# Designed miniproteins, single chains, part 105

Each design is a single chain, and the fold is of that chain. pLDDT is the mean over its residues in the fold that is shown.

## One batch from the design tools (miniprotein)

Design m3634
Fold by ESMFold2-Fast:
Structure m3634 (fold): chain A 69 residues (1-69)
Amino acid sequence: MNPAENLLKAIEAYKAGKIDEAAKYFSKVTDKEWLYYTFELLSQPDGVEKVSKLSLTLVELAKKAPKYT
């Protein structure tokens, strides 16, 4: 089982332009999944850039799907 399953599904939906579906999956992501995924990204080459892109994705999602908050 992937501990970041909901987060991965949310990112895939967002890339496909399915904003409401992405927001639904992001709302199911726990703090533990966020921490784990962030540390995994930071351990990869260009990890800081990947984390920055994820943060921008969340800001855009919050603007387009305000019910996410």
Scores: mean pLDDT 69

Design m3635
Fold by ESMFold2-Fast:
Structure m3635 (fold): chain A 75 residues (1-75)
Amino acid sequence: LAKELKELAKKFSDGQLKDLIKLATGLESVPDEVVKALKKGDITPLLELLEKHATGPLSPEEKLRNFIEFMKSLL
């Protein structure tokens, strides 16, 4: 997951990644640190946002998998 997400993140601009995370979480703003961590392969800040803010009965791992699928659908 972390390697795949890092590779996908590199295909988007920082602004595009923030917009995608906003759509997944419903947040009005996303910290720059989350996007920078993601491009370095650190998924922890994104996982924390998805756990707190992404709605539904899904596990954090399933929420992350759905986010990866969403990113792929936009390429």
Scores: mean pLDDT 77

Design m3636
Fold by ESMFold2-Fast:
Structure m3636 (fold): chain A 81 residues (1-81)
Amino acid sequence: MKSLEELKDEFVKQYIKALIAESLGLYEDAKYWYRKAIETAREILEKLQADPSVSPEEIAFVQDLLADLEKRLKEIEEKIK
């Protein structure tokens, strides 16, 4: 099981790769990395929700981030078909 800090680092790397791939028009690669970033962000959200010391504002931020990433993934999927 990965630590929260390891998940945060993994998320940032995946998200940057997705952004670069998208900027280069590599939509299949962008789709892959956005999916990975979403999976990692969901795991982060689950860990934050399981921690009673985490504020509702922190949880809301990650939920909003996930919604934005899922919307972006749909936009990428539309560009490739």
Scores: mean pLDDT 85

Design m3637
Fold by ESMFold2-Fast:
Structure m3637 (fold): chain A 59 residues (1-59)
Amino acid sequence: LPPVLRDVGRDRRVDYSEVKRAVAAGAKTPEELQEITGAGRGDGGGSVPDVVEAFEALR
């Protein structure tokens, strides 16, 4: 399957627990959080706003 088809329907499914884990692992910026969680990588960036919002809530 092309990579695009494998990521369909996942762009809003970043779990809050994954965001908490990334912050606990030392993520200090939204960019580091995206790198650790993979948000915006496999899903083409659709989950990035949700991840940033969760990161702001955790700081």
Scores: mean pLDDT 57

Design m3638
Fold by ESMFold2-Fast:
Structure m3638 (fold): chain A 78 residues (1-78)
Amino acid sequence: AAARARAALENRDVELEDELAAEIAELGKTDEAEALRRLAEALRVALEWAVAQGLATPEEAARAEAMIAALEEKAAAL
């Protein structure tokens, strides 16, 4: 009885759930893109600070710049 009632409720909302799932997926992509952009900015600030303090080697700075670029590219692709 309970399982049948739950299945009937789920079936009632299936078409609405498909539309909502698509909207949630698009919102998730937007939120992920914003999070990636914020992470890239935080890493840029940290890299600039580390370079200014002489704490970053050229190899570490190049790696960090590559990571920042990869995050920005991934955000742009979403």
Scores: mean pLDDT 71

Design m3639
Fold by ESMFold2-Fast:
Structure m3639 (fold): chain A 68 residues (1-68)
Amino acid sequence: SAADERAIRGVEVMLRWFVREESKVLSPEEVIRRLERLTATLLAEETNPAVRAAIRALGDRYIAELRA
């Protein structure tokens, strides 16, 4: 739905901003730890399965990029 697409876009913007800003001052390992905590918190409060899938996929993608 359009509401799901908007919610997913919000998650994309938020996680991209978070990784970009935290990476300016923290090691990749610390950014990964904080990102794992953030995604766990978001998943605990989110019931929409499409948004939950997007949070997991984006979290995994950024963790992989930070480990490269």
Scores: mean pLDDT 88

Design m3640
Fold by ESMFold2-Fast:
Structure m3640 (fold): chain A 75 residues (1-75)
Amino acid sequence: MLKERKIETLENALKDAIESGNKEAAARVYLELGEVYYEMGDKEKAIEYFEQAIALAPDDSPIAKRARELLEKIK
C-alpha cells in the first residue's frame, strides 16, 4: 500500500477523533501521521505531527514517550 493511502486513512481517523472530542485518539493519529511522514523523508511534517501528539497526549503516556523518542532521532 502506498504511503498516500495510509495518510488518507489517518486523516479520516483524525477528523473522527476531533469531531468526537477524543483528544487521546487524536494524539495517537498525530503520532502515526508523524511516523508515516518520517518514513517518507518529510522530517519537517514529522516533527509537526509529533509535537501535536505530545501536546494532546498525557505526559506519561506511551504516545508522548514514543513521540519524544522519535523527535530525538530526527535530529
Scores: mean pLDDT 81

Design m3641
Fold by ESMFold2-Fast:
Structure m3641 (fold): chain A 65 residues (1-65)
Amino acid sequence: SIIDKIKEKLNPDDDHLTRIAKIMQALAEDPRATREQILEVARKLMENPDATIEEDLKIVEEILK
């Protein structure tokens, strides 16, 4: 799954912006993710700077359906 690929790229020591960048890269590499979905994920993750990795991944799952 795309979420599993994202999890492999993430480091718990990453700051929130680095985490967002890694998530965006993983989504851009997956042909199932549309540009609109990728931009929506970026927007939603930027709204939650104190979010945990698990909370950010839930947002990704919700947007990708």
Scores: mean pLDDT 82

Design m3642
Fold by ESMFold2-Fast:
Structure m3642 (fold): chain A 96 residues (1-96)
Amino acid sequence: MVEEKAEEEKEKGEEHLKKAEEYIEQGNLEEAKKHVEETFQQAKKLDELGYKKESAEFYSRGYEMMSKIEEKQGNEEMSEGLKESSKYYAEKAAAL
C-alpha cells in the first residue's frame, strides 16, 4: 500500500543520512556521496507518493550533507549552491 511504501522510503532515507554523516566524519567522501544520492532517490519516491513535506525535508538534509562533502573536497562554489538548495527545501517543508 502507498502508506507502507512511504514508511519504508522514510526509514531508508534516515538510514542513508545516518551513514552519510558517519562517512563524512571518517573522511570517506566518496561513500558519503553515494549515501546522499540514495537519500535523494528516497526523497523523489516520497514526493511521487504525495509525501511532499517529508520529501522536502530529506532533500534539505541531503543538500546540507552534499554541501559539507563538496566543501571538504575544495569545491567552495558548489558547496555554497548546495547550501542554498538545502535552505530552499527547508523553507518549502516548513510551508507544507
Scores: mean pLDDT 87

Design m3643
Fold by ESMFold2-Fast:
Structure m3643 (fold): chain A 67 residues (1-67)
Amino acid sequence: SKMEEYAKKVVEKGEEGAKEVGREEFEEYMKENPLDIPEEEKEKLKELVEKAAVEVLLPAAEKLAKA
């Protein structure tokens, strides 16, 4: 599943994997729910999503990998 691919990416790439997952989810969300806002604001939202993904997904994936 896509979630399994995401989990594998975070386990294998760590912080970079978490950022990539966050970015992909944000892009998919924007594809289905397009926001009519300036590109600069979309970029800021993407950075916030990447940071949130690292803070949430990386610790969770590390605990699963080291269980």
Scores: mean pLDDT 75

Design m3644
Fold by ESMFold2-Fast:
Structure m3644 (fold): chain A 78 residues (1-78)
Amino acid sequence: DTPLEKEALREAALEELRRAGVPEAALRDLQTRLSQAGSVEEMARAAMETAVRALGSERANVVMARIGERVRERLAEA
């Protein structure tokens, strides 16, 4: 994984989860987990766990799809 891919996922996850109404305390915990993650795969799992816990699986799936789209957009502009 590249630093650019990790940064794109970190920004997209925090932005979209905040927009979806995930509490700031959960987002701060996620930010710490994302900073400690060794791979994009580990970061994606942390974001998914945070989304499911805060929003439920149905809403989490919608938010994760938006995160994926935002990551694709950022990488296309790099």
Scores: mean pLDDT 85

Design m3645
Fold by ESMFold2-Fast:
Structure m3645 (fold): chain A 91 residues (1-91)
Amino acid sequence: SEFYLEIARALHPDASPEEQELLAKVLEDFLAGRISLEELKDQPGISGSDATFLRNLVDGLITAEGLVSLGVSPELAERVVARAEALRARL
């Protein structure tokens, strides 16, 4: 979705469109609870820093303001933080 694609572009602005789409799909599947943190290491296009980012996001260590500093729009930054908080509440 465009929502997760914007996050992927902010994290990897110099990556190819195909690599950004792979990251966006992993972001969507992870935040929906379809893949675990342990499964992130086996996902194509996910680096160790990406896995650390997602762990910190779910743990509440990444703020909407922090995402805006990476180039994410304020509206989408708040939405991704809310989805991470919803996932954390279900763990």
Scores: mean pLDDT 80

Design m3646
Fold by ESMFold2-Fast:
Structure m3646 (fold): chain A 68 residues (1-68)
Amino acid sequence: SMVDKLLEALEKLGAQLRAAGASEREVLTVLARFVEWALRTLGSKLSEEERAQLEARLAELRAGVEAA
Protein backbone atom coordinates (compact mmCIF):
# COMPACT_ATOMS: atom_id res chain seq x y z
CA SER A 1 0.00 0.00 0.00
CA MET A 2 1.00 3.65 -0.26
CA VAL A 3 1.14 4.00 3.53
CA ASP A 4 3.39 0.91 3.88
CA LYS A 5 5.83 2.44 1.37
CA LEU A 6 5.70 5.83 3.13
CA LEU A 7 6.34 4.22 6.54
CA GLU A 8 9.25 2.18 5.12
CA ALA A 9 10.73 5.34 3.53
CA LEU A 10 10.30 7.10 6.89
CA GLU A 11 12.27 4.38 8.74
CA LYS A 12 15.05 4.42 6.11
CA LEU A 13 15.27 8.23 6.28
CA GLY A 14 15.53 8.07 10.09
CA ALA A 15 18.33 5.47 9.90
CA GLN A 16 20.26 7.58 7.35
CA LEU A 17 19.93 10.76 9.43
CA ARG A 18 21.17 8.94 12.56
CA ALA A 19 24.09 7.45 10.58
CA ALA A 20 24.96 11.00 9.42
CA GLY A 21 25.19 12.18 13.06
CA ALA A 22 21.84 13.91 13.53
CA SER A 23 20.55 14.03 17.13
CA GLU A 24 17.45 12.02 18.07
CA ARG A 25 15.44 15.27 18.40
CA GLU A 26 16.57 16.41 14.93
CA VAL A 27 15.72 13.00 13.39
CA LEU A 28 12.24 12.84 14.95
CA THR A 29 11.51 16.47 14.00
CA VAL A 30 12.38 15.80 10.32
CA LEU A 31 10.32 12.58 10.30
CA ALA A 32 7.33 14.35 11.88
CA ARG A 33 7.48 17.09 9.21
CA PHE A 34 7.58 14.40 6.49
CA VAL A 35 4.42 12.73 7.89
CA GLU A 36 2.68 16.14 8.25
CA TRP A 37 3.49 16.87 4.58
CA ALA A 38 2.19 13.45 3.50
CA LEU A 39 -1.10 13.87 5.41
CA ARG A 40 -1.62 17.40 4.05
CA THR A 41 -0.63 16.63 0.45
CA LEU A 42 -1.90 13.05 0.02
CA GLY A 43 -4.65 12.94 2.68
CA SER A 44 -7.55 13.03 0.18
CA LYS A 45 -6.06 9.98 -1.62
CA LEU A 46 -5.62 7.91 1.57
CA SER A 47 -8.19 5.48 2.98
CA GLU A 48 -9.46 5.98 6.55
CA GLU A 49 -7.18 3.12 7.66
CA GLU A 50 -4.13 4.62 5.91
CA ARG A 51 -4.81 8.08 7.40
CA ALA A 52 -5.17 6.53 10.89
CA GLN A 53 -1.82 4.73 10.50
CA LEU A 54 0.00 7.94 9.49
CA GLU A 55 -1.73 9.97 12.24
CA ALA A 56 -0.70 7.35 14.84
CA ARG A 57 2.90 7.46 13.58
CA LEU A 58 2.87 11.29 13.68
CA ALA A 59 1.67 11.21 17.32
CA GLU A 60 4.51 8.81 18.22
CA LEU A 61 7.09 11.03 16.48
CA ARG A 62 5.80 14.19 18.21
CA ALA A 63 5.88 12.45 21.61
CA GLY A 64 9.46 11.34 20.84
CA VAL A 65 10.52 14.94 20.09
CA GLU A 66 9.14 16.08 23.47
CA ALA A 67 10.94 13.18 25.25
CA ALA A 68 14.29 13.73 23.45
Scores: mean pLDDT 86

Design m3647
Fold by ESMFold2-Fast:
Structure m3647 (fold): chain A 109 residues (1-109)
Amino acid sequence: DKKKKFEELLKKLSELVGSEITEEDILNLGGVDKLTQEELTKALKEAIENEDWGLAFISALKLAILSIEEEPSEESIKTMEELLKYMKEVGAQEELIEILEEILEMLKK
């Protein structure tokens, strides 16, 4: 169950930030409405290009939520893999890297 796995990852993220984070909280981050998979993939690419891995990570979480209800595109998976590589290169927090790795593993199944 991809939704259950994602809820477990949200619990892990909540523990890291010291407060409960829900799917709704993620979708409302940045004060924007729910975007399409294509729009979120574009936003993710732009955030990586601008070296804003934090915004890119948020965009990847939103994209994962959409992809649980619908099959992820190959473009979405590839872009999330590019984010994972970028986060490792810049030395982002290891626990956030692990969350993204588990999201990718879940979405590829």
Scores: mean pLDDT 79

Design m3648
Fold by ESMFold2-Fast:
Structure m3648 (fold): chain A 63 residues (1-63)
Amino acid sequence: MVSDEQVARGALINRLNNKYAEGEVTPEEVIAELQTRAGLDPARAEALVRAIERNVAAHRALE
C-alpha cells in the first residue's frame, strides 16, 4: 500500500514536472523544492530533476 507521504511526494513531483514543462521553474528550483518539501538528499533530488528534464525534452520533441 502507498503511504500518505508517498502520495504527497508523487503529487509534488508531478506538479514540478508540469511547471518545468511550462517554463515556470528552473531545474535548480525543482532541486530546492524536492530537498525542502520531499526531504530528499541532494543526489536523489538531482537524479529526479534529470529524469524530469529528459521526460519534458522527449515530450517536446513530439510537438
Scores: mean pLDDT 75

Design m3649
Fold by ESMFold2-Fast:
Structure m3649 (fold): chain A 84 residues (1-84)
Amino acid sequence: MKKVIGRGPNGEVTAEWDGPEAAAQAAEKAAKLSNITGDVGAGVRGPKGSASDTGKNIEQAGEAARRAAEKVGPATSAAVTPLP
């Protein structure tokens, strides 16, 4: 199940990057066992976005998150987010 359309205008998933068919089927089986929502509707519905141009947007999202954290303060972020 190979789909490369893109994200919807409201940020919804219009086409998920599912790689080869074998991977899509395996992910669907795993979703049922792990109680993941990937097995309903799209088969492999993990990423909420398109496949082709996702890579470039990931870097931009990371930069935006960094800026937000810097404004709030790293100490505050660490206190709110209980990470090991």
Scores: mean pLDDT 45

Design m3650
Fold by ESMFold2-Fast:
Structure m3650 (fold): chain A 61 residues (1-61)
Amino acid sequence: PIVGPRTGRVFELVEETEDEEVWRDLATGVELVRDKRTGEWSFSEETLKKIEELLEEMKKL
């Protein structure tokens, strides 16, 4: 697992393909995707959808 140096969040590798790694935050279930060619990080589509759903629920509270 990778521990974020600033936040102390723990990520584990959950999936690896030829071009990408998928890392999951053990506390929140948020997934990050790393492009193995560029080294860039992005949110997974599942994580973006989950964030959108949470924002809609918060608007109803």
Scores: mean pLDDT 69

Design m3651
Fold by ESMFold2-Fast:
Structure m3651 (fold): chain A 66 residues (1-66)
Amino acid sequence: MSAEEAVENLEKGLEVAKSLSGRGRRSAAGSVYAEARRLAEQTKDEKAKERALEIAREALKVMESV
């Protein structure tokens, strides 16, 4: 999987998390946060790293909104 595909999958996961409520929202957002952090640590693509960190930050806010 390319770094770009990984970012796209994270963005889709974040949108799914935003469409859920309560425990499901928190769980889905938590998964996106963990995957985004992992991608940011492992990728050598600076653009993908920056986008992954943005997604992680947004996922954390979604988790806190429950």
Scores: mean pLDDT 81

Design m3652
Fold by ESMFold2-Fast:
Structure m3652 (fold): chain A 72 residues (1-72)
Amino acid sequence: SHRAQLQAQLQASQQAKQLLLDGGVSEEQAKLAIDLIVDSLDTDTSNKEIAERSGVPQSLVSQARKLLEAAA
């Protein structure tokens, strides 16, 4: 159901946030990176651009994006 998919997406967002925080970025940077990744699912924004805009390392952006894409 659509509700179950939204719950999976919420869990993926929480896992992505924790992964970024464990990687040493601030909560503000983690939130911005996740918001940019979610927006990029519609706009094909590169991991490099998300890293530059959020200040999060590209490797962490790539890992977070995989979690969010798997739940989408």
Scores: mean pLDDT 80

Design m3653
Fold by ESMFold2-Fast:
Formats: C-alpha cells, sequence, structure tokens
Structure m3653 (fold): chain A 96 residues (1-96)
C-alpha cells in the first residue's frame, strides 16, 4: 500500500540522516546523492501499479541503504585504510 511505502520512505530518510551525522564531512556528498536517488525510487514505487516492479524498486532502495551503511562502518573502523574507504565511496557514487 502507499501508506506502507510512505512509512518505509520516512524510515529510510531518517536512517540516511543518522548515517550522515556519523560520517566525516567529506563523505556527506555521497550520502546526499544516495538520498536524492532514494527519494526518486520511492516516488517511482508510489506510482508503480505492478506489485513485482514495486518490490524491485524497494529492493534497489534497500541495496543503496546497505551500501551507505557499509561505508559508515568502514569509515569508523580505525583499521580500515583511507584509500579503501575512498574507493568504496566512489563505487557508491557510480551506483547512483
Amino acid sequence: TQEQIEKLEKEALSLLAEIKSRLPERYHPVVDKVEERVKELFEEAKKEKDPMKQTILLFEITALLGEVLTLERMANNPNAPEEVIEEEARRIERAV
């Protein structure tokens, strides 16, 4: 239902805001690009009448959220090399 999608959107945007607050400022543009793409995918999902296609759009959103969570965990791991974190950030930017 549209109500369920709207609830998921609110939860996803809240999660992205929290992740952004826990990341160094230099990675904030990556989160902003993901947020823009996530908003676009939710708008498409709300307009989609085919349940299968709607589910695929929601899975794409979940995948993007997972990518940014991985970036946050890497950035906050003192054993993660800076170069590896930078490469992951660029990979996410290419995915959106």
Scores: mean pLDDT 88

Design m3654
Fold by ESMFold2-Fast:
Structure m3654 (fold): chain A 74 residues (1-74)
Amino acid sequence: SSKREFERELRREVHRLISEAMKYAEQGKIDEALKKLEEARRLVEQAARERGLSPETVDNLLRAIEQVEEEIKK
């Protein structure tokens, strides 16, 4: 259904932004990497507010973003 389709597309987009952030970090472009993670966080937060994203999906995606951010900030 539309909700499952939306959640799948959201997960795909978040992981794409994480991949882009990791590529920027590998190039030493830390500010660009963190900007991509901020975009991913905003996307998840908006989906939680406007689309009723499941708490489990929200937690899993935000945890993935936080883990990558911590690694980049080291």
Scores: mean pLDDT 85

Design m3655
Fold by ESMFold2-Fast:
Structure m3655 (fold): chain A 93 residues (1-93)
Amino acid sequence: SSLAQKILAELDSLEAQIETTTDDEELLRIVERVDELVELALQQISDPAQLKEILRRALRVYMTALKKATDREVILYLIGRILRLIGLLLDLE
């Protein structure tokens, strides 16, 4: 769907933003936008293949953020988000 393509494009943009950030506060703001896109996809995307693609893309973005994170609270938050997405992806198999 057009919505799925827009979500994927925004996730790619957010990943690029994470790669350039050096501040955990800015990183957390970007991650909060990733969270919003994941919730939007879960609510609005009915096609399992498109949903899986979006969740895989979001997982990649969270993993990129985890590599950049230095604050313990941010690291723990990202680990929690990653584990949730892995669980959701396994349920779609």
Scores: mean pLDDT 89

Design m3656
Fold by ESMFold2-Fast:
Structure m3656 (fold): chain A 69 residues (1-69)
Amino acid sequence: MLAEISALAGQAVALRRQLQAAGDTASAQQVQDLINQGADALMAGDMERAKQLLQQAVQLGQQALQQLS
């Protein structure tokens, strides 16, 4: 679980940086907000919610980046 959460967090951060570099600051902010919510869930001990939020961050980031292509 923690290894999966760490991997998802890393992917979400990478996608946020790519969106910022592409000038899509709005999508980058949405991804960052989901990362922050995932971190809050992790700190609260809610591993399932943290995973779901970080999966949403990755999916949103990938979709936003795809729309720029």
Scores: mean pLDDT 86

Design m3657
Fold by ESMFold2-Fast:
Order: sequence, then structure tokens, then C-alpha cells
Structure m3657 (fold): chain A 96 residues (1-96)
Amino acid sequence: SEKNKELARKYREIAEELLRKAREALAAGDDEKAAVYLRQAAGSLYFAAELIEDEEKRREVLALIDRALAAIDAGDLEAALAHLEEALRVIKEELE
């Protein structure tokens, strides 16, 4: 529906901005700030994933978000960023 597409776009735009801030924090060596932005991006992507009607694609996005959160907990912020950027790509393909 158009309402779901608008909501998905909103969550996607929030996630893109948070991932940009995470990249800037990583470039500055601020790992604590980067982790905060990555966790917030994961939350926005989770809400976008709830709008995916294809169950297999929804599970794929949720698995990528879970891997990103595990990577943050392990201190691998570059891996976390990569997983969230892949989740964002799938969301754009499914909802736009």
C-alpha cells in the first residue's frame, strides 16, 4: 500500500542518515559513538523490515540485523556497518 511505502521510505531515510553518522564516527575513531548510531540504524531497519510482505526476505533482513548487533557486541563495527548496509539494500529492493 502507499501508506506502507511512505513509512518504509521514512525508516529507510532515517537508517541512511544514521549509517552516515556511524561512518563519520568510525573515521574519527569514536567507536562508542559509532556503536550508538549503528544500534539506532538497526532499530530503524527493523521497523522497515516489518513492512516486507515476503516472509523469506523479511527473515533475511532480520538475520542481517541480528548479525550486525552481534558484530557490535564483539567490537567489529566495520562488520556491523556492512551487515546493516546489506539490510538497507534488501529493504530498498523489496519496498521501493
Scores: mean pLDDT 88

Design m3658
Fold by ESMFold2-Fast:
Parts: sequence; C-alpha cells; structure tokens
Structure m3658 (fold): chain A 107 residues (1-107)
Amino acid sequence: NPYEKALEIVEEGIKTLDLDLLFEAVGYITGDVELGRKLRDEIREAQARAMAKALQLAEPVDATPEELLEWRAKQHGVAVEELRKANLADLEKALESVKELLEKANK
C-alpha cells in the first residue's frame, strides 16, 4: 500500500523534524509539487502540535517509528493498532481531499 509506505516516511520525518523528507514523501505519492506543498504545510502544523506536546511531556529519545506510535497511543489511551489504522485513513483522506481541490481548480 503506497499510503502505508508514505505514512512510514512521514512518521520518520516528524520524528527527525525533517520537513524536506516530509515534502518528498508527499510529492512521491501525489506526483504534484503544489499538492506536496499544501500537505507539507498541514504536516508542519501537526509538527508544531507534536513539538508543543514534547515540551510538556518527555517523548522517547531515539525511538523507532513503532516506538513513537506506542508512545502516542499511550498518550491518547488507545491501542497502537487502532492509532495506526486511524493515521493511515486520515492520510488517505487528506491526500484525496487535496487532489480533488486541485482538480477542481484546474477545470
């Protein structure tokens, strides 16, 4: 599943605070720089919220993407598998929404 692969890359980018990697991940999926830029801005907002939480709560240092998901699941009081499925669905929905908006703008 290409969205699953992209979610892994996005999680790594959020973990490392690598905005270029996040931009590349979105661009890779959509093949569109404008869609990538728009989604990158949304991811930046998510990063800012994650950073605010990190300043309030110590998150795992040198965590793998799986360990980071476990930490997030604990913070939200949900199962890791449930959070993983929700994140994938949210990513797919965001990509589809941005794609639809761009298609309408070019018609």
Scores: mean pLDDT 58

Design m3659
Fold by ESMFold2-Fast:
Structure m3659 (fold): chain A 72 residues (1-72)
Amino acid sequence: IEELKKEWEELIERFRKEGASEEAIETLKELADYEIEAAEAGKPPDEKKVNELKARLLRLLGETELAKLAAA
């Protein structure tokens, strides 16, 4: 559980350093908090909720990457 928290903190910091949008960082934090809470409760996270948050994050990151490719 402590390792899981550390891994999520490191991932969030990396996204922040690489210039991810505030919306993407907020979505990543929401996903991290949900996964950590589920792990602490000893229950599997709800698959639909996890997939929805991941889809939202990928959309935000995909638009950012497409914008960078268009600028190149």
Scores: mean pLDDT 69

Design m3660
Fold by ESMFold2-Fast:
Structure m3660 (fold): chain A 77 residues (1-77)
Amino acid sequence: DRRREALRRFIELVEKAKDPSPLSLIGAAFAYEELGETEKAIEYLVQAVKKLTPEQIDYIKKFVSEEQKKAIDEYLK
């Protein structure tokens, strides 16, 4: 599937970046989730929230799964 290959190539590009932006990390998290790799999606999402303001984190929580929200909340303790 060309879509799945494009998602993997995007992830590869983010992984090769020396200092990926929060938006790139969020994109990689969503790409991993679409590929069914929930654990990797959570890892990248947590990395992204380290670079975000509380307001930006609240905004992103509207678009992520309940498991991903729980992981973010555990990290922010």
Scores: mean pLDDT 79

Design m3661
Fold by ESMFold2-Fast:
Structure m3661 (fold): chain A 78 residues (1-78)
Amino acid sequence: MSPREALEIMLEEAERALANAEAVRAELEAAGVSPAEFEAQLAALAEMARRLGELAGDPELAERVVALLRELAAKVKA
């Protein structure tokens, strides 16, 4: 998998998760994952996205992924 392909997959997954944020929240609750733990996981993914953006030469795509992950964290936290 290339860095760009990984970023494109992350973008698609983030968009789907954000569109279903209520379902994501319910899944986290059922799994015993706190919103704070999920936020920390999304922050780690955001850091990975930024690194992938540098490797792919597409920091704008990486910033889009990071923005969606931050919005997802905010919506899950309520």
Scores: mean pLDDT 82

Design m3662
Fold by ESMFold2-Fast:
Structure m3662 (fold): chain A 59 residues (1-59)
Amino acid sequence: MKTIEGEVLALLDVNEKYAVVGVRDLATGKGYGVLVPREEGENLKPGDVVTLTGKAVLV
């Protein structure tokens, strides 16, 4: 689990239970895909500034 404070780049995937959100970490500038519950990610749009906690992988 990792907490990312970042700008949404894209909504990469949404299924029945989860969303995968592409975010740019505001502290490092690095891109991450973050797996979150569907309700936390499904309505996010490119340019939104968010704090997401979930399984994160560098992209």
Scores: mean pLDDT 82

Design m3663
Fold by ESMFold2-Fast:
Structure m3663 (fold): chain A 80 residues (1-80)
Amino acid sequence: MEEMRRRAEEAGRRAGEEARRLGLSEAEVELVRRATEYLTLEELEIEKLGLPEEEVEERRRAVLERRRELARELGLEFAL
């Protein structure tokens, strides 16, 4: 869990840095960072379930769809 959390935090931090480089506001940067961290944690937890690769891929598709929904709700489709 701790290792997954650290990896998710790092992914969020990098996404936030890229968003800042793209000229997004600090509030938008923080949203991108938190959304990326949250979604990365979900992906890592799916990997931990030990399911067959095909089932893991299907669950990852669900996470990607949730990311797209979140991006639409926040108006950040180009950043998420």
Scores: mean pLDDT 74

Design m3664
Fold by ESMFold2-Fast:
Structure m3664 (fold): chain A 61 residues (1-61)
Amino acid sequence: LEEELREVEAQIEELRANREKYVEELMKTYGLSREQAEAVVDATLGLLEAARSFLKELLER
């Protein structure tokens, strides 16, 4: 649980710090528009933040 939480937090920090890099990679790799690539990155960040919240709740119990 603590290991999974640290991994999720590291992924959130990486995605926030290098958001533009991931947007560009999605556009190049999958041929997505910028709007589509940004939506995918934002959705991924949302899922990671939800996972972080869930894991923190489990650790606080």
Scores: mean pLDDT 81

Design m3665
Fold by ESMFold2-Fast:
Structure m3665 (fold): chain A 72 residues (1-72)
Amino acid sequence: SQAIRDHLEEARQRAEKLSADAKEKYGVDERTANQIHAAAFGEVGGRYISDEVAERERKRLEELIAAAKAAA
């Protein structure tokens, strides 16, 4: 539906912003920024697959951001 497409587009924009913020604030490399983007988008997209997938990607996002903060 259009509502699902709109939600996924918002999720993509959020993922892009989170990865850009990590580059700007913590100086992460492009590989790490891409992993943050994938995990952030995967958290939302995973909700349409299973709760387990969504939770796994959410945890991965948290770990990536925490590691970036610790390394900065």
Scores: mean pLDDT 81

Design m3666
Fold by ESMFold2-Fast:
Structure m3666 (fold): chain A 75 residues (1-75)
Amino acid sequence: SLELLYLLYEMVAGSTEFVIELLDEKIKEAEKLTDPEESREKIRQLEELRRQQEEDLRRVQEEIERLKAQIEAQR
């Protein structure tokens, strides 16, 4: 059902938001590294992962809004 699909996407959105928060904390940890080159490379890698997660979250949120509109239209 559309309602079950909506709940699934809401769960995925919540999980993705949690991962983004975890990556933000990892970036802060990487900033504390003693080696500036190691710190920069680690931050770069974590920022790339964060961008991928933000893009995934954006797509999931777009689908959630689309499903909300469909559920409202079909009720």
Scores: mean pLDDT 86

Design m3667
Fold by ESMFold2-Fast:
Structure m3667 (fold): chain A 71 residues (1-71)
Amino acid sequence: MSPEERAELARRQAEAKLAATVAHLESLGYTVTGREVEVEIDEDGVATARVTAVAEDAEGHRLTVEAEARA
């Protein structure tokens, strides 16, 4: 698998994990914004993807949620 294919696979896995968390937070009345994606490839050619989002409730309380995957 190429480094680009590994990076894409890791990103898809991290996004899928985050999507489950986002769905739960939205069901609790949070608004989810500020999605950021970081992908790095290590010296062994393993890709690690980290996806971060910010959730805010009606009262203005914020929390940061993240998911990580490797390929």
Scores: mean pLDDT 81

Design m3668
Fold by ESMFold2-Fast:
Structure m3668 (fold): chain A 79 residues (1-79)
Amino acid sequence: SAEGFEALWGPVEEVRRLTAALRTVPRAEREPLLARMLALLDKTKQLILTARVPNTQELLQALDALRAEAERVYAEVEA
């Protein structure tokens, strides 16, 4: 349903904002910020798995892509 997508949009947008923040925060704050983002992604995956939506596989792939992007940005700013 549309409500199911609305529940996912908030976490997705938040992860994207936090990923951008990795580029501007002090080095000491980057690892805690990444940990918070990964925890949010894990929580969102749990919600998708329990919701039993027909497009579960597609949604999980989208979350995996967000995780990979966050980890890539973290690696770039730590280099």
Scores: mean pLDDT 79

Design m3669
Fold by ESMFold2-Fast:
Structure m3669 (fold): chain A 71 residues (1-71)
Amino acid sequence: MEPLRVRRVSPAELRRLVDGLANSTRAGEVEVTLPESQLPLFKRLLDERGLPYEVLGRRGDYVTLRVRVPP
């Protein structure tokens, strides 16, 4: 699985990212690193699409999550 690092992006781009993950029919895991300030929106978008996730760690103002794409 390719590591995905998301620099600071708009809420619309975060929504597109989550939609892309939700529309994937391939089971797998992806790591996403994004600003802590955008974490609440990202979690809401993942929850809305039913994508499981876990927080792997934090580094400064950034957080890394693992998102699971179900089959």
Scores: mean pLDDT 72

Design m3670
Fold by ESMFold2-Fast:
Structure m3670 (fold): chain A 92 residues (1-92)
Amino acid sequence: MSSILGTSTKLSAVGAATEALLRGSEVGARVLRESFEGSTDLAVQDGSKATYDALLDALDAGVKTLGKVDEEVARVGREMRAEAERRLAAAA
C-alpha cells in the first residue's frame, strides 16, 4: 500500500487538471485528457496490478469531481475511464 503513494503522486496530475477545468479553462480539459492517456500508458507499461488498481481509483475520483462541473464533461470522463479499463484489461 505505501509503495502506491509514489504512483499516486503522478496520478494527482489528474486532480490538478480537474481543478483547472473547474475554473472554466479549456486548457484544463486538454490537460485532463492528456493526463488520463499518459497515466494509462504508464500503467500499461508498468504492468503491475497495484498500478492498474491505483489508476482506476484515481480515474473514478476524477470522474466524480467532473460531475460537479457538468454532466457532459463527466460523461467524457467516464468514457476515458472505460477506455483505460479496457486497455489495462487487454494488457493484463
Scores: mean pLDDT 64

